# Designed miniproteins, single chains: the designs that were tried, part 24

Each design is a single chain, and the fold is of that chain. pLDDT is the mean over its residues in the fold that is shown.

## One batch from the design tools (miniprotein)

Design m856
Fold by ESMFold2-Fast:
Structure m856 (fold): chain A 65 residues (1-65)
Amino acid sequence: SLTEKGRELKKKGEEAFKQKNYKEAIELYKKAVELFLQANDTKSANEAQQKIFEAERAILAEKRA
């Protein structure tokens, strides 16, 4: 299902985030958001959007270091 695929992409994004591959994490989260919205799963889409924001802040923090 679209929801299952979105959930899988979100998990892959979380793994990329843990490895500090923030750009890859953002791409995976964006794909997850798209699939969740197609499935009318606004809660999961909002959660994935928050993960994008977290990854963007992490990139900014690394550039300042």
Scores: mean pLDDT 87

Design m857
Fold by ESMFold2-Fast:
Parts: C-alpha cells; structure tokens; sequence
Structure m857 (fold): chain A 62 residues (1-62)
C-alpha cells in the first residue's frame, strides 16, 4: 500500500504537534482540574495552539 503513504505520514506529523502542545499546556498548569483538562482537550480537537490551551486551563482555574 504505497498509495497515500505521503498523506498518511503528513497526518501523523500533524498529530505530533498537537501532543506537544497539550504537554506544554499541562506543564504550564501543574494544578489542572478535570474541567481544565476538558477545556485543553476541546481546544486540541479544534486544532488550537499551545498558548490558547494554556490560557483555557488558567481560565478554568480562576
């Protein structure tokens, strides 16, 4: 199955930045609540960046 391998690889590469962004958001919010984690997960599903995920976690913790 050589057809679409480049596209499949690109999708895998796109997933890696999302995981990295979520990790950064968690690292910047060490006291995350379940609601904070839910907000970060929602933004990750929407393709938002690390900064937006960090801020969403902080907003829930206020």
Amino acid sequence: SAAGEAEAEARGAAHLPVVRNVNEAIAQNPNLSLDGMAAISRLAAEGKGAQEMIEAGREVEK
Scores: mean pLDDT 69

Design m858
Fold by ESMFold2-Fast:
Structure m858 (fold): chain A 71 residues (1-71)
Amino acid sequence: MKLLEEAVEAARAGDLEKAEELAKELGEALKDAPESVRQEALLAILRAIAESPALAPEDREAARALIAKAE
């Protein structure tokens, strides 16, 4: 889904505000989808944040903690 790809790219680039906006739009598009599909999309965005060299170490650590809780 292009919206997910855009959210992942924004997160990887360190544009958290754009990533959040796109994640919100994606959440609305997937609101009737199974929880597993919605969680997989969220985890993809969180992994992009955790791996982004453009983000502060604190933001990457927060994303890793959220991934661990969703596991």
Scores: mean pLDDT 78

Design m859
Fold by ESMFold2-Fast:
Structure m859 (fold): chain A 60 residues (1-60)
Amino acid sequence: DTARRAAEVAEREGERLLARGDYEGAAEAYLSAADFYERAGDLERAERLRREAERLRELA
């Protein structure tokens, strides 16, 4: 459960950075969230966030 909570915090941070146009920061936060979701057993959400982070890295 600690991993899931950490994932949610990192995902929210990514959303805030994205809203500010910080694509590089948002990508890093989403990758951190994906690692935590994977540790929490949420592989689908981890995969989606890694895909989103890759997209954002192309914009940075």
Scores: mean pLDDT 85

Design m860
Fold by ESMFold2-Fast:
Structure m860 (fold): chain A 104 residues (1-104)
Amino acid sequence: GPSREVVLRAIALVLEVIGLKIEFELGLISLEEALERAEELLARIEELAKEDPKNPLVLKAAELLLELIRKLLEAAKEQGDEELVERLERLQERVEKLIEELKK
């Protein structure tokens, strides 16, 4: 089974994605800052997925991050920021591919 450390890291990632979503929805952070933090969280989720690909919390973190990215993408489109839209579309594709791999 997974180590206690891996389980705690997975829990922390789920909570950090939720926290980032709340901070963005409350207007406490910019769209660009939210994107940068989402990119960092995805890299950490991808690393943990390599260590424990069957951990359901890794899948949960990825699914929650995808929901956040979709909201950020809608905001970027409303602002007309083509560069942020392109970055978010690439980030969305990365998360969707990861989710497909984790569901196998």
Scores: mean pLDDT 89

Design m861
Fold by ESMFold2-Fast:
Structure m861 (fold): chain A 68 residues (1-68)
Amino acid sequence: MLSSEEIEEAFELMEEANRLAKESKDEKLKQKLLELGSQIYEAIKNRDVEKFRELKEELEKLIKEFKE
């Protein structure tokens, strides 16, 4: 099952990504973040642990890619 800590960590990653998107003015990044956020919420709603973890990893990769 998804822990509260895993869910909060995902929200913190989304907040960090939103901050980076505002700083970069990258419209593609903003759109991708919105899509990932929506999918993460759906995974939480459906209690799909595997999909949630895949989406969280994708968000982490997106943030790393932006920093590179």
Scores: mean pLDDT 76

Design m862
Fold by ESMFold2-Fast:
Structure m862 (fold): chain A 82 residues (1-82)
Amino acid sequence: PVYPMSPLVKAFQKAVEAARAGASEQEIADILVAAGMDPEVARNQVAPLLVKGAETGKIEYESGAMLVLIGEGSLTSPYHKP
C-alpha cells in the first residue's frame, strides 16, 4: 500500500541521510525530535541504531524497519495514538 509521507517520515529520511554523512547521535536525535518523535526514543533508540547502522553498512535494513513502524502510524501507538 501507498501511504502519504508524514513530517515524521520525511524527518526520518533526513536523519538517515545525516547518519550516512557522519552526523552525531545528537544531531540525528534533534532532527527526529523536531518532527515530533519522543526525545527518549530518538536519543536512546533511533539515533544510536542509525549511527551503528551507518558504521556497519546495515543502515538501510535498520532504518527500513523503523520507517515501516513510523509510517504505519497505528503500530506506533505510544507516540502517534489517536
Scores: mean pLDDT 64

Design m863
Fold by ESMFold2-Fast:
Structure m863 (fold): chain A 57 residues (1-57)
Amino acid sequence: MAWKEALEKYKEIYKKLGYAEYAEHPAEIARPIGYGKLSKEEGEKVLKELEERYKKA
């Protein structure tokens, strides 16, 4: 998946998590995916980790 497509995919995942308006910039996750450093599943795990961080606040 190209970086551009990965970015859009992760925007969708952010929305589905219900934290789109409060989430970190998707570029943090999309960049590794676009360059083959992070799989789609790994990116989703990172999003869940960010969500847990927000829950603690």
Scores: mean pLDDT 53

Design m864
Fold by ESMFold2-Fast:
Structure m864 (fold): chain A 89 residues (1-89)
Amino acid sequence: VEKANEEAVELERKAREAAEKGDEAEARRLFLEALELAIRAAEEAGLLTPEELAAARAGLAAARAEAARPGATLEEVEAAYIAAGRAAQ
């Protein structure tokens, strides 16, 4: 999981950098890739309870839905992830 965690952190860093440059489409893409990688790595390592995994998957689904909306910012996609994750807990 170390390599997958490093890749997820790097993708999140690149997502924020893309957002700072105004490339919201690239920022959304990289952020979603980081979330998918982090969730898969944690699931494979047995680090998540069934409830935590359900919350993480609900968050990812909400983030993907928000990212599909025209003009969605990285901040809005992150907010959707957090809100859905909290609601699922």
Scores: mean pLDDT 78

Design m865
Fold by ESMFold2-Fast:
Structure m865 (fold): chain A 65 residues (1-65)
Amino acid sequence: SEEVKEYIDKALEALDAGDYQTAAENFKKAAELSEGRERDLLKGAYIAAVSGDAATQRAAVEKAR
């Protein structure tokens, strides 16, 4: 749980910096460590990060809560 939150925080920091590659890497790590709906939402954030969609990445994180 805390480790997943650390990766999400790193991904959001990378998003704020416009670094979608680092955001994608951290969303992928968070998804690998999570389960169920949270995992599916974080996989969505990863896909959005590789496509450069900042709004979808943020929305997925909000829904994962």
Scores: mean pLDDT 79

Design m866
Fold by ESMFold2-Fast:
Structure m866 (fold): chain A 86 residues (1-86)
Amino acid sequence: MKVTLTFKNLTNEEIDNLKLLAESYKLQGHKVTLSVSGNEVTLTIDNLTPEQAIAYALMAIGYELEGHTVTISFSGDTLNITITKK
């Protein structure tokens, strides 16, 4: 499975933290790509099990509970999560 995480309205510190997170996932053996566009970060993680993909959905729900705007959709073998920070 593949998970695409899109974060919007980020600070520079939050962007740097997501870069570190992406490197952490690469060190764990995941296939990871990260792109930065202004205050938006798109993180794509491939070669996930369904259980690992569900963990990202639960993380996104955590952001929604903190008052951020979250959208989750499934398309083919890809879980798409968009988190817009308040």
Scores: mean pLDDT 83

Design m867
Fold by ESMFold2-Fast:
Structure m867 (fold): chain A 66 residues (1-66)
Amino acid sequence: KVEEEIAKLKAQIAQDPSAELYYKLGELYSLLGNYREAIGYYKQALALDPNNKRAKDALLTAESLL
């Protein structure tokens, strides 16, 4: 269940935040069609790792869908 994975990732981020975890959370929200939330998490991933190409590409795609 996507909602279970989102809850699990949020718990992991609360303990040890990382660009990878924020990126994964953005991907799950994007899968649900929640592009605004996905954009927020991709931006958090880029705040921790500004050169993360996957997060940059995903952010551009999600923004194009709004």
Scores: mean pLDDT 84

Design m868
Fold by ESMFold2-Fast:
Structure m868 (fold): chain A 62 residues (1-62)
Amino acid sequence: MPVDVEAIIELLRNDPSPVVRAVAAHELGRVGDPRAREALEEALSDPSPIVRTAAAVALGRI
């Protein structure tokens, strides 16, 4: 399926829901696109622990 990495990065950076941001981080890790690395590193500082955990796991896959 075509994956819009930029749209997923937008969700990770700007969505008000921590659940949506955590899902976006997991999807970026699954895709493994290096364009997501900066956004995932920023997400390690997210106020939600579920988003921080998802970002750490995703970074390990890139």
Scores: mean pLDDT 79

Design m869
Fold by ESMFold2-Fast:
Structure m869 (fold): chain A 81 residues (1-81)
Amino acid sequence: DREELVRRVAEALRALLAGQPVTWSVDASGMSDEEERELLREAIALLAGRPVEELSDEELAAAVAEIEAALAAQRAARAAA
């Protein structure tokens, strides 16, 4: 379940970063902000092909910034449509 969620999030992030249309469907109901953050970190690590403990803070921060930029672009595109 958590591993499957991480895989689904990683696949969605891969598609998002590739500029592909993505339907973001992750059940975050009942998850804390910290659990969501950890899920995102695990998904980023999986996307990078590395365990999360092998990623530097700088690599994680760069990946998060890239994801946030891609999400902002998708939101702007939806608002413009």
Scores: mean pLDDT 71

Design m870
Fold by ESMFold2-Fast:
Structure m870 (fold): chain A 111 residues (1-111)
Amino acid sequence: SMNEKKARELIEKGIKYISEKKYEEAIKLYEEAIKLAEENSQVAAEALLNLGRAYYNMKKYEEALEAYKKAIEIAPNSQVAKEALLNMGLVYLEQGKEEKAEEYFEKAYKL
């Protein structure tokens, strides 16, 4: 659909803003992409994954984990879910929760 195409373009622009360290601008684009995408769509899951990555770069770990969990809920058996689980493992590793990080890395490996 036109909305799905626009949502994908917003995600792509957001990824470019992340490379430029424009995290707040990227977050706004990902939030707009989520609103334009169909509820529980693959594009919504991709936008949530990238939203989580933006929060992670800002060291907003609680917000990152929430975004990753939502991405997994929408697309549980997908490349998005695998990447979200890996990134959740990285969050737990940054928090010194090594055993929990290993649990999430193993969950990602089994997908």
Scores: mean pLDDT 90

Design m871
Fold by ESMFold2-Fast:
Structure m871 (fold): chain A 86 residues (1-86)
Amino acid sequence: MKATFVFEGADDKAKQIILQAAEGLAAGGTNVEVKVEGDKVTVTLEPATPGAVLAMIGAGVEIALQGYNVESKVEGNTITIKITKK
């Protein structure tokens, strides 16, 4: 099963958090594809294990704890996380 996380509005600090989580998953044996387009970061996980999904959710939580507003929307296998600096 494949899952796609789309982070929107990511500045350099938020990108660092997302990329670090993605690298940790890749080191753990998850096939991770990362695409960076301006302030948009798309992370695709295969397989989307519960642990891999929770690690990417954890990145969103860490971003929120760094003083960002974070909104999430789930559409099937795609989770969109909108980031706005407060």
Scores: mean pLDDT 83

Design m872
Fold by ESMFold2-Fast:
Structure m872 (fold): chain A 80 residues (1-80)
Amino acid sequence: SKEIELLKRIKELILKYAPKLSKEDQDKAREIITQVAELIEQGDLEGALKLVEEAAKKEKNPVLKELLLEIAKEIEKAMK
């Protein structure tokens, strides 16, 4: 399904960015991404996009912000 493919792409992004983040920022990313993944699994792509974009806007760590924006981009690609 589109949702399974999207979740796989998000997992690839997490694996790419996680080594560049502190343990604290990895834990913060996990909390945000868990909520995003739950919304995607429910088929709420609009809610997932809104949540990750709001998290990215508030994020001060440039690496974590970049990860969140890349996740937003993948969600937007899945929305049609």
Scores: mean pLDDT 87

Design m873
Fold by ESMFold2-Fast:
Structure m873 (fold): chain A 68 residues (1-68)
Amino acid sequence: MEKLKEELQKEAQPILKKASEEQQEEIRLLLIEILEKGEEYAKKALEILKETTDPEELIEKLKELLKE
């Protein structure tokens, strides 16, 4: 879990730099909720982060993951 947290933060950095302050906050909150759901959700989120370059698209995909 700790290693997944670190990988999520690392992969999120490039996207967060492109994001507005509001988008950065929403992404951080969504990632916290995903981590609370467990390792399987964290792994899926990491996959999404690696494939996604747009902050808005990332927010949409993370919200969709949380609905599962």
Scores: mean pLDDT 81

Design m874
Fold by ESMFold2-Fast:
Structure m874 (fold): chain A 63 residues (1-63)
Amino acid sequence: MSEEDYLKKAAELAREEAAKSSGERKELLTKLADIAEESAKRGASMEEVNKKLEEFYKEHLEK
């Protein structure tokens, strides 16, 4: 499986989860889906994406 395909699937799952959520959680999940999708187009590695997502969550949820 290519990293691009994996990121596209991750983005789709995040969007589905966002649809079931509300408020700030929905907005965060939508933003994460956008990050994964943009990273797939850019050819970023899964390791790079995972680190970026973890930092994003810590900054926005664990301030």
Scores: mean pLDDT 72

Design m875
Fold by ESMFold2-Fast:
Structure m875 (fold): chain A 58 residues (1-58)
Amino acid sequence: MEEAYEKAKEILEKNPDMTLEEFGKRLREEAGVTPEELQRILEELSKDPKYKEKVKKL
């Protein structure tokens, strides 16, 4: 989970204009993230002021 969360932050920082579908696909391909884990990652990122706006744009 921690590795997937760090990967999620990296992907969002490198690709600010990506869609939610692209974000989920990349996390699945690069970190093996399930749909349930993706939901948890999005919730945690939305609590972080640095990533909240990036998540909102997905």
Scores: mean pLDDT 77

Design m876
Fold by ESMFold2-Fast:
Structure m876 (fold): chain A 61 residues (1-61)
Amino acid sequence: SDLAEEQARLRRRRGILDELRSLPSDEAKVAAIDELLARGELTADEAAHLRRHLGIEDVSL
């Protein structure tokens, strides 16, 4: 069902967020997001959302 697919997406996004939160530095978090984006595991919009949520929007500049 559409709800099961949406819940699977939310679980995956939470897993990624929890993994990113476990990293020791903002630079490590940026590198991990960039790797996931390069692998096609995140869209550009999802990567931007994660950067905002983690407070690291300016770290990649």
Scores: mean pLDDT 76

Design m877
Fold by ESMFold2-Fast:
Structure m877 (fold): chain A 82 residues (1-82)
Amino acid sequence: MIDEIVEKLFSPDPEEQLEAVRKAAELGPEAIKAVPHLVYLVQHSPDPEVRAAALEALRRIVETSPDKEKLLQEIIKELNKL
């Protein structure tokens, strides 16, 4: 499930990307595998709508996660890699 969502986050179709972003947000803490990829989209996507959607999904995943501090550390780690 989550691997399919991650794959679709890199789709050239913004509608497919937006659907994958929404599904990742709905999974909450189970979507932690998608967090590095959502961070990548925020930083590198040429589509401003995809960037905005990825940022909103990250916000929602953080807000619904019981491990907010751990999740924030992973986000910071990904930002430092790039």
Scores: mean pLDDT 73

Design m878
Fold by ESMFold2-Fast:
Structure m878 (fold): chain A 68 residues (1-68)
Amino acid sequence: SSVTEKAMQLLQEIVKLALENPDNPELQKLKNEASDIMQDYADGKISPEEALEKLEKIKKEVEKIVKK
């Protein structure tokens, strides 16, 4: 679905930014939180819409860090 595709894209973008900034512990933490959200979704603990909302929030925090 488009929701799942967007969630996967957001995870990929978060992971990429964390890999490009390996010495930034806040980005590594946000990457781990994003991975945990996708695992909760895969385990059926949250809906695709909840996963997308949580990932959008993490992406905004990542963007604030990398733009500083």
Scores: mean pLDDT 85

Design m879
Fold by ESMFold2-Fast:
Structure m879 (fold): chain A 74 residues (1-74)
Amino acid sequence: SMEEVEAAVLDFLRKAEELEATGSPETRARIQAVRDRAVAELDRLHREGKTPEEILAVIKRAQAELDRIAAEEA
């Protein structure tokens, strides 16, 4: 649902901000790469038509990448 999309976006943004606030320049660059990749995938879905499920899949993949970066920084 779009409610799940909104919640996932907010969670992703919160995690990204937390990692950026305490991260090195290298960590910030990695987070930016995750954001850029997600934006590119969302742009493709927009061109081809999109569903909440497809949007959620992209966001959840990006969240998983952020979690991996956080684990490597710990």
Scores: mean pLDDT 79

Design m880
Fold by ESMFold2-Fast:
Structure m880 (fold): chain A 71 residues (1-71)
Amino acid sequence: SVDELVAQGEAALAAGDYKTAGELFEKAAELETDPQRKAELLLKAAGAYARAGDWKRAIELGQKAQDLLSS
């Protein structure tokens, strides 16, 4: 479920596994149907990727979240 993926992502963040956290939040965002919550999950993924040093993916997901919130 989305909630299980979010919980796993938060556990990965706590463990310092930022890449895995980003991947899990991104999967959660893909399954989420509510635009507001999808945007929140994309921002969580973007933050995790930024902390992993993946700036390109962080920017891409941040822009996608902004598009959802601005529509």
Scores: mean pLDDT 86

Design m881
Fold by ESMFold2-Fast:
Structure m881 (fold): chain A 99 residues (1-99)
Amino acid sequence: LLEEARRLLEEARRLIEEAKKSKDKEEAAKLALEAYRLAVRAYRLAVRAGDFRLAREAARLAYEAAKLYLENVSKDQITEAIGLVLRAIGLLLDVELAE
């Protein structure tokens, strides 16, 4: 669980940095969305393992990826992107409320 979660977070960070460097908004959005998915999966694994520090780190990374996705999507996908940002905030709140 923890080794897989850490590997997913490392890949998510790599994708976020790659998205920030991309000049193509469509590519940046794709990379950000993939980073969001990996961070959310890492969050789930961290929570199952009882590692709330890693879960908080994963939730923060999911928020960063969701925000980056929102900055790069087409106008017709803004509502969907806002939904991802709100979900990431929910993950952060869940970690804070867990203890």
Scores: mean pLDDT 85

Design m882
Fold by ESMFold2-Fast:
Structure m882 (fold): chain A 72 residues (1-72)
Amino acid sequence: MSREERLEKALEYAKKAVELLKQGKYEEALEQIAKAGREIYPEENPALDRLYEAVVNKDPEAAEEALKEMEK
């Protein structure tokens, strides 16, 4: 897969993580974030790191902002 395809897959996983967080499914949300990180590895995405922190803190508003940054 191209780097662009992997970044798009990571964004799809990040979107699922935000939806799961809104449903209170925190463990499943963290699994989706792990999959997103695996797709972009070894590259780092600061927005994905912020999404992880938002899920850990159970903060859907922060998670939405992190997802918005990933879409740019």
Scores: mean pLDDT 81

Design m883
Fold by ESMFold2-Fast:
Structure m883 (fold): chain A 98 residues (1-98)
Amino acid sequence: SKLEEALKHYEKALEAAKSGDVDLALSELFKANALYLPQSLEEVKELAKAELPLAQVIGNPEAVQLLEEALESEDLEAAQLQFRLGSAKIREKLAALE
């Protein structure tokens, strides 16, 4: 249920970003990232798939590339690193938009 709770926070972050509520988008993204650390390739891909639309909406091509690489990765450590870097780029961009 923590994975499902994190996914709901990613959905709220995406909705907030689409409406231009940068503060809410950043807050919900921090909640999602704090609640769950992916422990398998399947979990990394599920979280990366949820975060990818957010990276696209905010216009961060570096985050998009990192999340797409996480989705295609066959190595857990590499996928986790790519996901973490992608998430960090999204947070950095959202903070800069304030």
Scores: mean pLDDT 83

Design m884
Fold by ESMFold2-Fast:
Structure m884 (fold): chain A 81 residues (1-81)
Amino acid sequence: SSEEALELMAEGSKAMKEGKYEEAAELYKKAVELDPGFIFARIALAIAAEKAGKKELAKEILEELAARSPAPLSETLRKEL
């Protein structure tokens, strides 16, 4: 549920503060799996993946975000890819 996704977001944020970017990415990935419409979880996953050095994963997540956004935001996000 969205509430379970929020708990995973909180755990991921803690991992981010501790510099555990790979762990944070895994937690945020689970949040996205529980609530695929949770845009903030996808953004957090992209940031954590980039900080973990997983550039290809970060790019894939940004492409998915661009596909789900309104045209003006989609254009902005696509230019970051």
Scores: mean pLDDT 77

Design m885
Fold by ESMFold2-Fast:
Order: C-alpha cells, then sequence, then structure tokens
Structure m885 (fold): chain A 59 residues (1-59)
C-alpha cells in the first residue's frame, strides 16, 4: 500500500531512524508542513510525499 511505498522511499533516501521519528512527530502536528518540506527539501513528487506521509502517520 501507500504506507509501504513511503517506507521504501525513506530507506532509499538514506533517512536515519532518528530523522524518521522527527518526521513522524511533524506529520502528527502539521501534515501540510511536512508535505511541503518533503517536496521542497526532499525533492519528492506530490504522490511520493503523500506515500511518505501515510507511512509516518501509521507509526
Amino acid sequence: GAAERGRELLLAMGWSEENIRALAEIARADPELLRALLMRNGGLSEEEAEAVLAYLLSL
């Protein structure tokens, strides 16, 4: 599903467990901010950012 794809994207980008935890906290507080950060700083497409967000919100 989308969450599984999001996990694979984070691992492929070399994100650490600490960074993933920090992103999960941002996702719970402000998902729109995290989506924007993933697209602007991470270079992800909208669909990829949504997949990552789905994974982080599943944690």
Scores: mean pLDDT 81

Design m886
Fold by ESMFold2-Fast:
Structure m886 (fold): chain A 74 residues (1-74)
Amino acid sequence: MYEKALEWLKKAKEAAEKGDFDTAIEYVRKGLEYAGLSAAAEPVERLLEENKDDKDFVISVINVLERYVKEKAA
């Protein structure tokens, strides 16, 4: 359900803004699962894990995922 996917991605963004990148990555995975994008979860988790020190990059990835999910929900 895309509504739940967006809720988890919002929580992921809030966690990333607080510097809690491990929680942010976990919430991104849940968001992707609810969006039916489980196949993308591992590549996205790896990308975020490798870039934990770049807060702006992590938030940018989450913003791209939110836009994608919103587009699919419409």
Scores: mean pLDDT 82

Design m887
Fold by ESMFold2-Fast:
Structure m887 (fold): chain A 81 residues (1-81)
Amino acid sequence: SAEEERLLEELEKLEEDLEKLEEELKKKPLPPEVREKLIQQLEGQLEQLEQLLEKAETEEVKEKIEELKKKIEKLIEELKK
């Protein structure tokens, strides 16, 4: 469906944004305040992805959401170190 295609495009953009964030985190340490804010934003994105997973109709979209959830969980863990 057009909605599933649009959702997949949004998920692909989120993946690109997460990859850019991971690269930035490798380049320099972030202040605790910035890390805390990023953790909060990532936790919010994780909750949104869980809601989308419940509504997802295709295996392709479901698999993409699960991959992104794992990437976000890893980034949160790295930010907490």
Scores: mean pLDDT 82

Design m888
Fold by ESMFold2-Fast:
Structure m888 (fold): chain A 114 residues (1-114)
Amino acid sequence: MEKEEYVKKAIEYAKEALKYLEEGNYEKALEYAKKAKEAASKLLSEEEIKEIEEEVKEWYEDNKDVSIEGHLDLLKVRLEEAEKLFEEGKLEAAARLVYATSYLLELIAKDKLK
């Protein structure tokens, strides 16, 4: 029950973060991305979180020149897959994907606020 509620909230926060990013509201996008990460982290070890963050950060640095539209399309596809994993009862896999997606969204929002 508790694990399912954390994943559900993480997906809901990630959807709000994506909505705000699409609207150009980078401050709220960042706020909701952080909330999504915190909720998803309840199903993940510290080692898994570190690995996800290192992989996502490296990918983002290599792909900074990708348009905002390209990033939004990727985030949407990843979030749709996370929802599918959640519906299939794959809670830990859904949490990992939501965390990765939300961290990428956080990096994009932070870059836009500079």
Scores: mean pLDDT 87

Design m889
Fold by ESMFold2-Fast:
Structure m889 (fold): chain A 87 residues (1-87)
Amino acid sequence: MPDNKPQSMVDTVYELLINQKILDELKSGKDLSREDIEKIRKSMDTEELRQQAIELAPESPISFGSVRGRLDNLKKEIYSLRPEFSE
């Protein structure tokens, strides 16, 4: 099988990619609603992004904490900019 990476790592990278896109849109001053966030998530819920997450995910368990911490920081920054997204 070409995927040799833990699914938890891949899932974390996938969420990181989506949240980074959301943060970039928010930082551009775009007025995003919860519906807009769901639309972004749906538009990014593609086989291509799934494959990208698999390719980008580190195989090393020691990298998991760093990737998870980065995702948590992204979510915290998003929620600080738009508290309505915290649910």
Scores: mean pLDDT 73

Design m890
Fold by ESMFold2-Fast:
Structure m890 (fold): chain A 63 residues (1-63)
Amino acid sequence: MSPEEVEEKAKEAIDSGKDLKVEIEGRKPSVSSTKEEIEAAKRGAIAAIEAGLEVKVEVLPKK
């Protein structure tokens, strides 16, 4: 996944009021619900990609 894809998914989650799920290689998956948490998760995911780790980001539907 590219940094641009992570930024697009984070923006979609914020704009749609949905949660952002981030899965980083070797780490427990995280789910972020607030704008501040999503922005922090986005920064962490991009940093992991730049470090050469496998990252998957998914926008979750709001229940």
Scores: mean pLDDT 80

Design m891
Fold by ESMFold2-Fast:
Structure m891 (fold): chain A 75 residues (1-75)
Amino acid sequence: EMEKLEEYAKKAEEALKKGDDETAKEYLKKMGYGEDAAEVLIRQHNSTPDAPPLSPEEQARLAAAVAELRAIQAA
């Protein structure tokens, strides 16, 4: 379970580095993130210091996704 989650995280990072947002979203969803949460994570990764910050709603979605991931790891 945790080992497979780490594999998906690695593949999501590799896809993001290649600019393949669709593949990154697929692996984030396999890690247990919802579609909206995966989209927020991809947007955050693509953000630069000059980009507008995440909205409070998007930040809340990201926090929920991180909490869900931590719960899975603690199980």
Scores: mean pLDDT 67

Design m892
Fold by ESMFold2-Fast:
Parts: C-alpha cells; sequence; structure tokens
Structure m892 (fold): chain A 63 residues (1-63)
C-alpha cells in the first residue's frame, strides 16, 4: 500500500498525470480506494481534474 502511494505521489509531483492515471487503472479496487483517499487529502483541485477525477475535485472545493 505505502509503495503505491509513494509512486503515485512522485508521479503527481512530477506532473506525469498520464503515468498517474495508468497506475490508478492498474490498481486493485482496494488499492484504488486508498489512492483516492490520499489524493483527496493532498492533491489540488487542478491536479485532480488533470487525473480525470472531476467529482473528487468538486468535493474538495466546498460551495
Amino acid sequence: MEEVIERLKALVEAGDFDGARRLIDELSPEERVFALLYLASVATPEQLRALGLENLAKAIKPK
């Protein structure tokens, strides 16, 4: 689990959103839940949109 989160963090920080999306797509459903929780906690709304996670980006910006 931690190794997946560390790899995802490195890809997002490098701006490799295509690599990050590919990594998420290769994860098991359980690993994907942890990856999304991590992203919801640390990623900006703009980074989430770049990853194709628009619904999560909207949830982080309260209206």
Scores: mean pLDDT 72

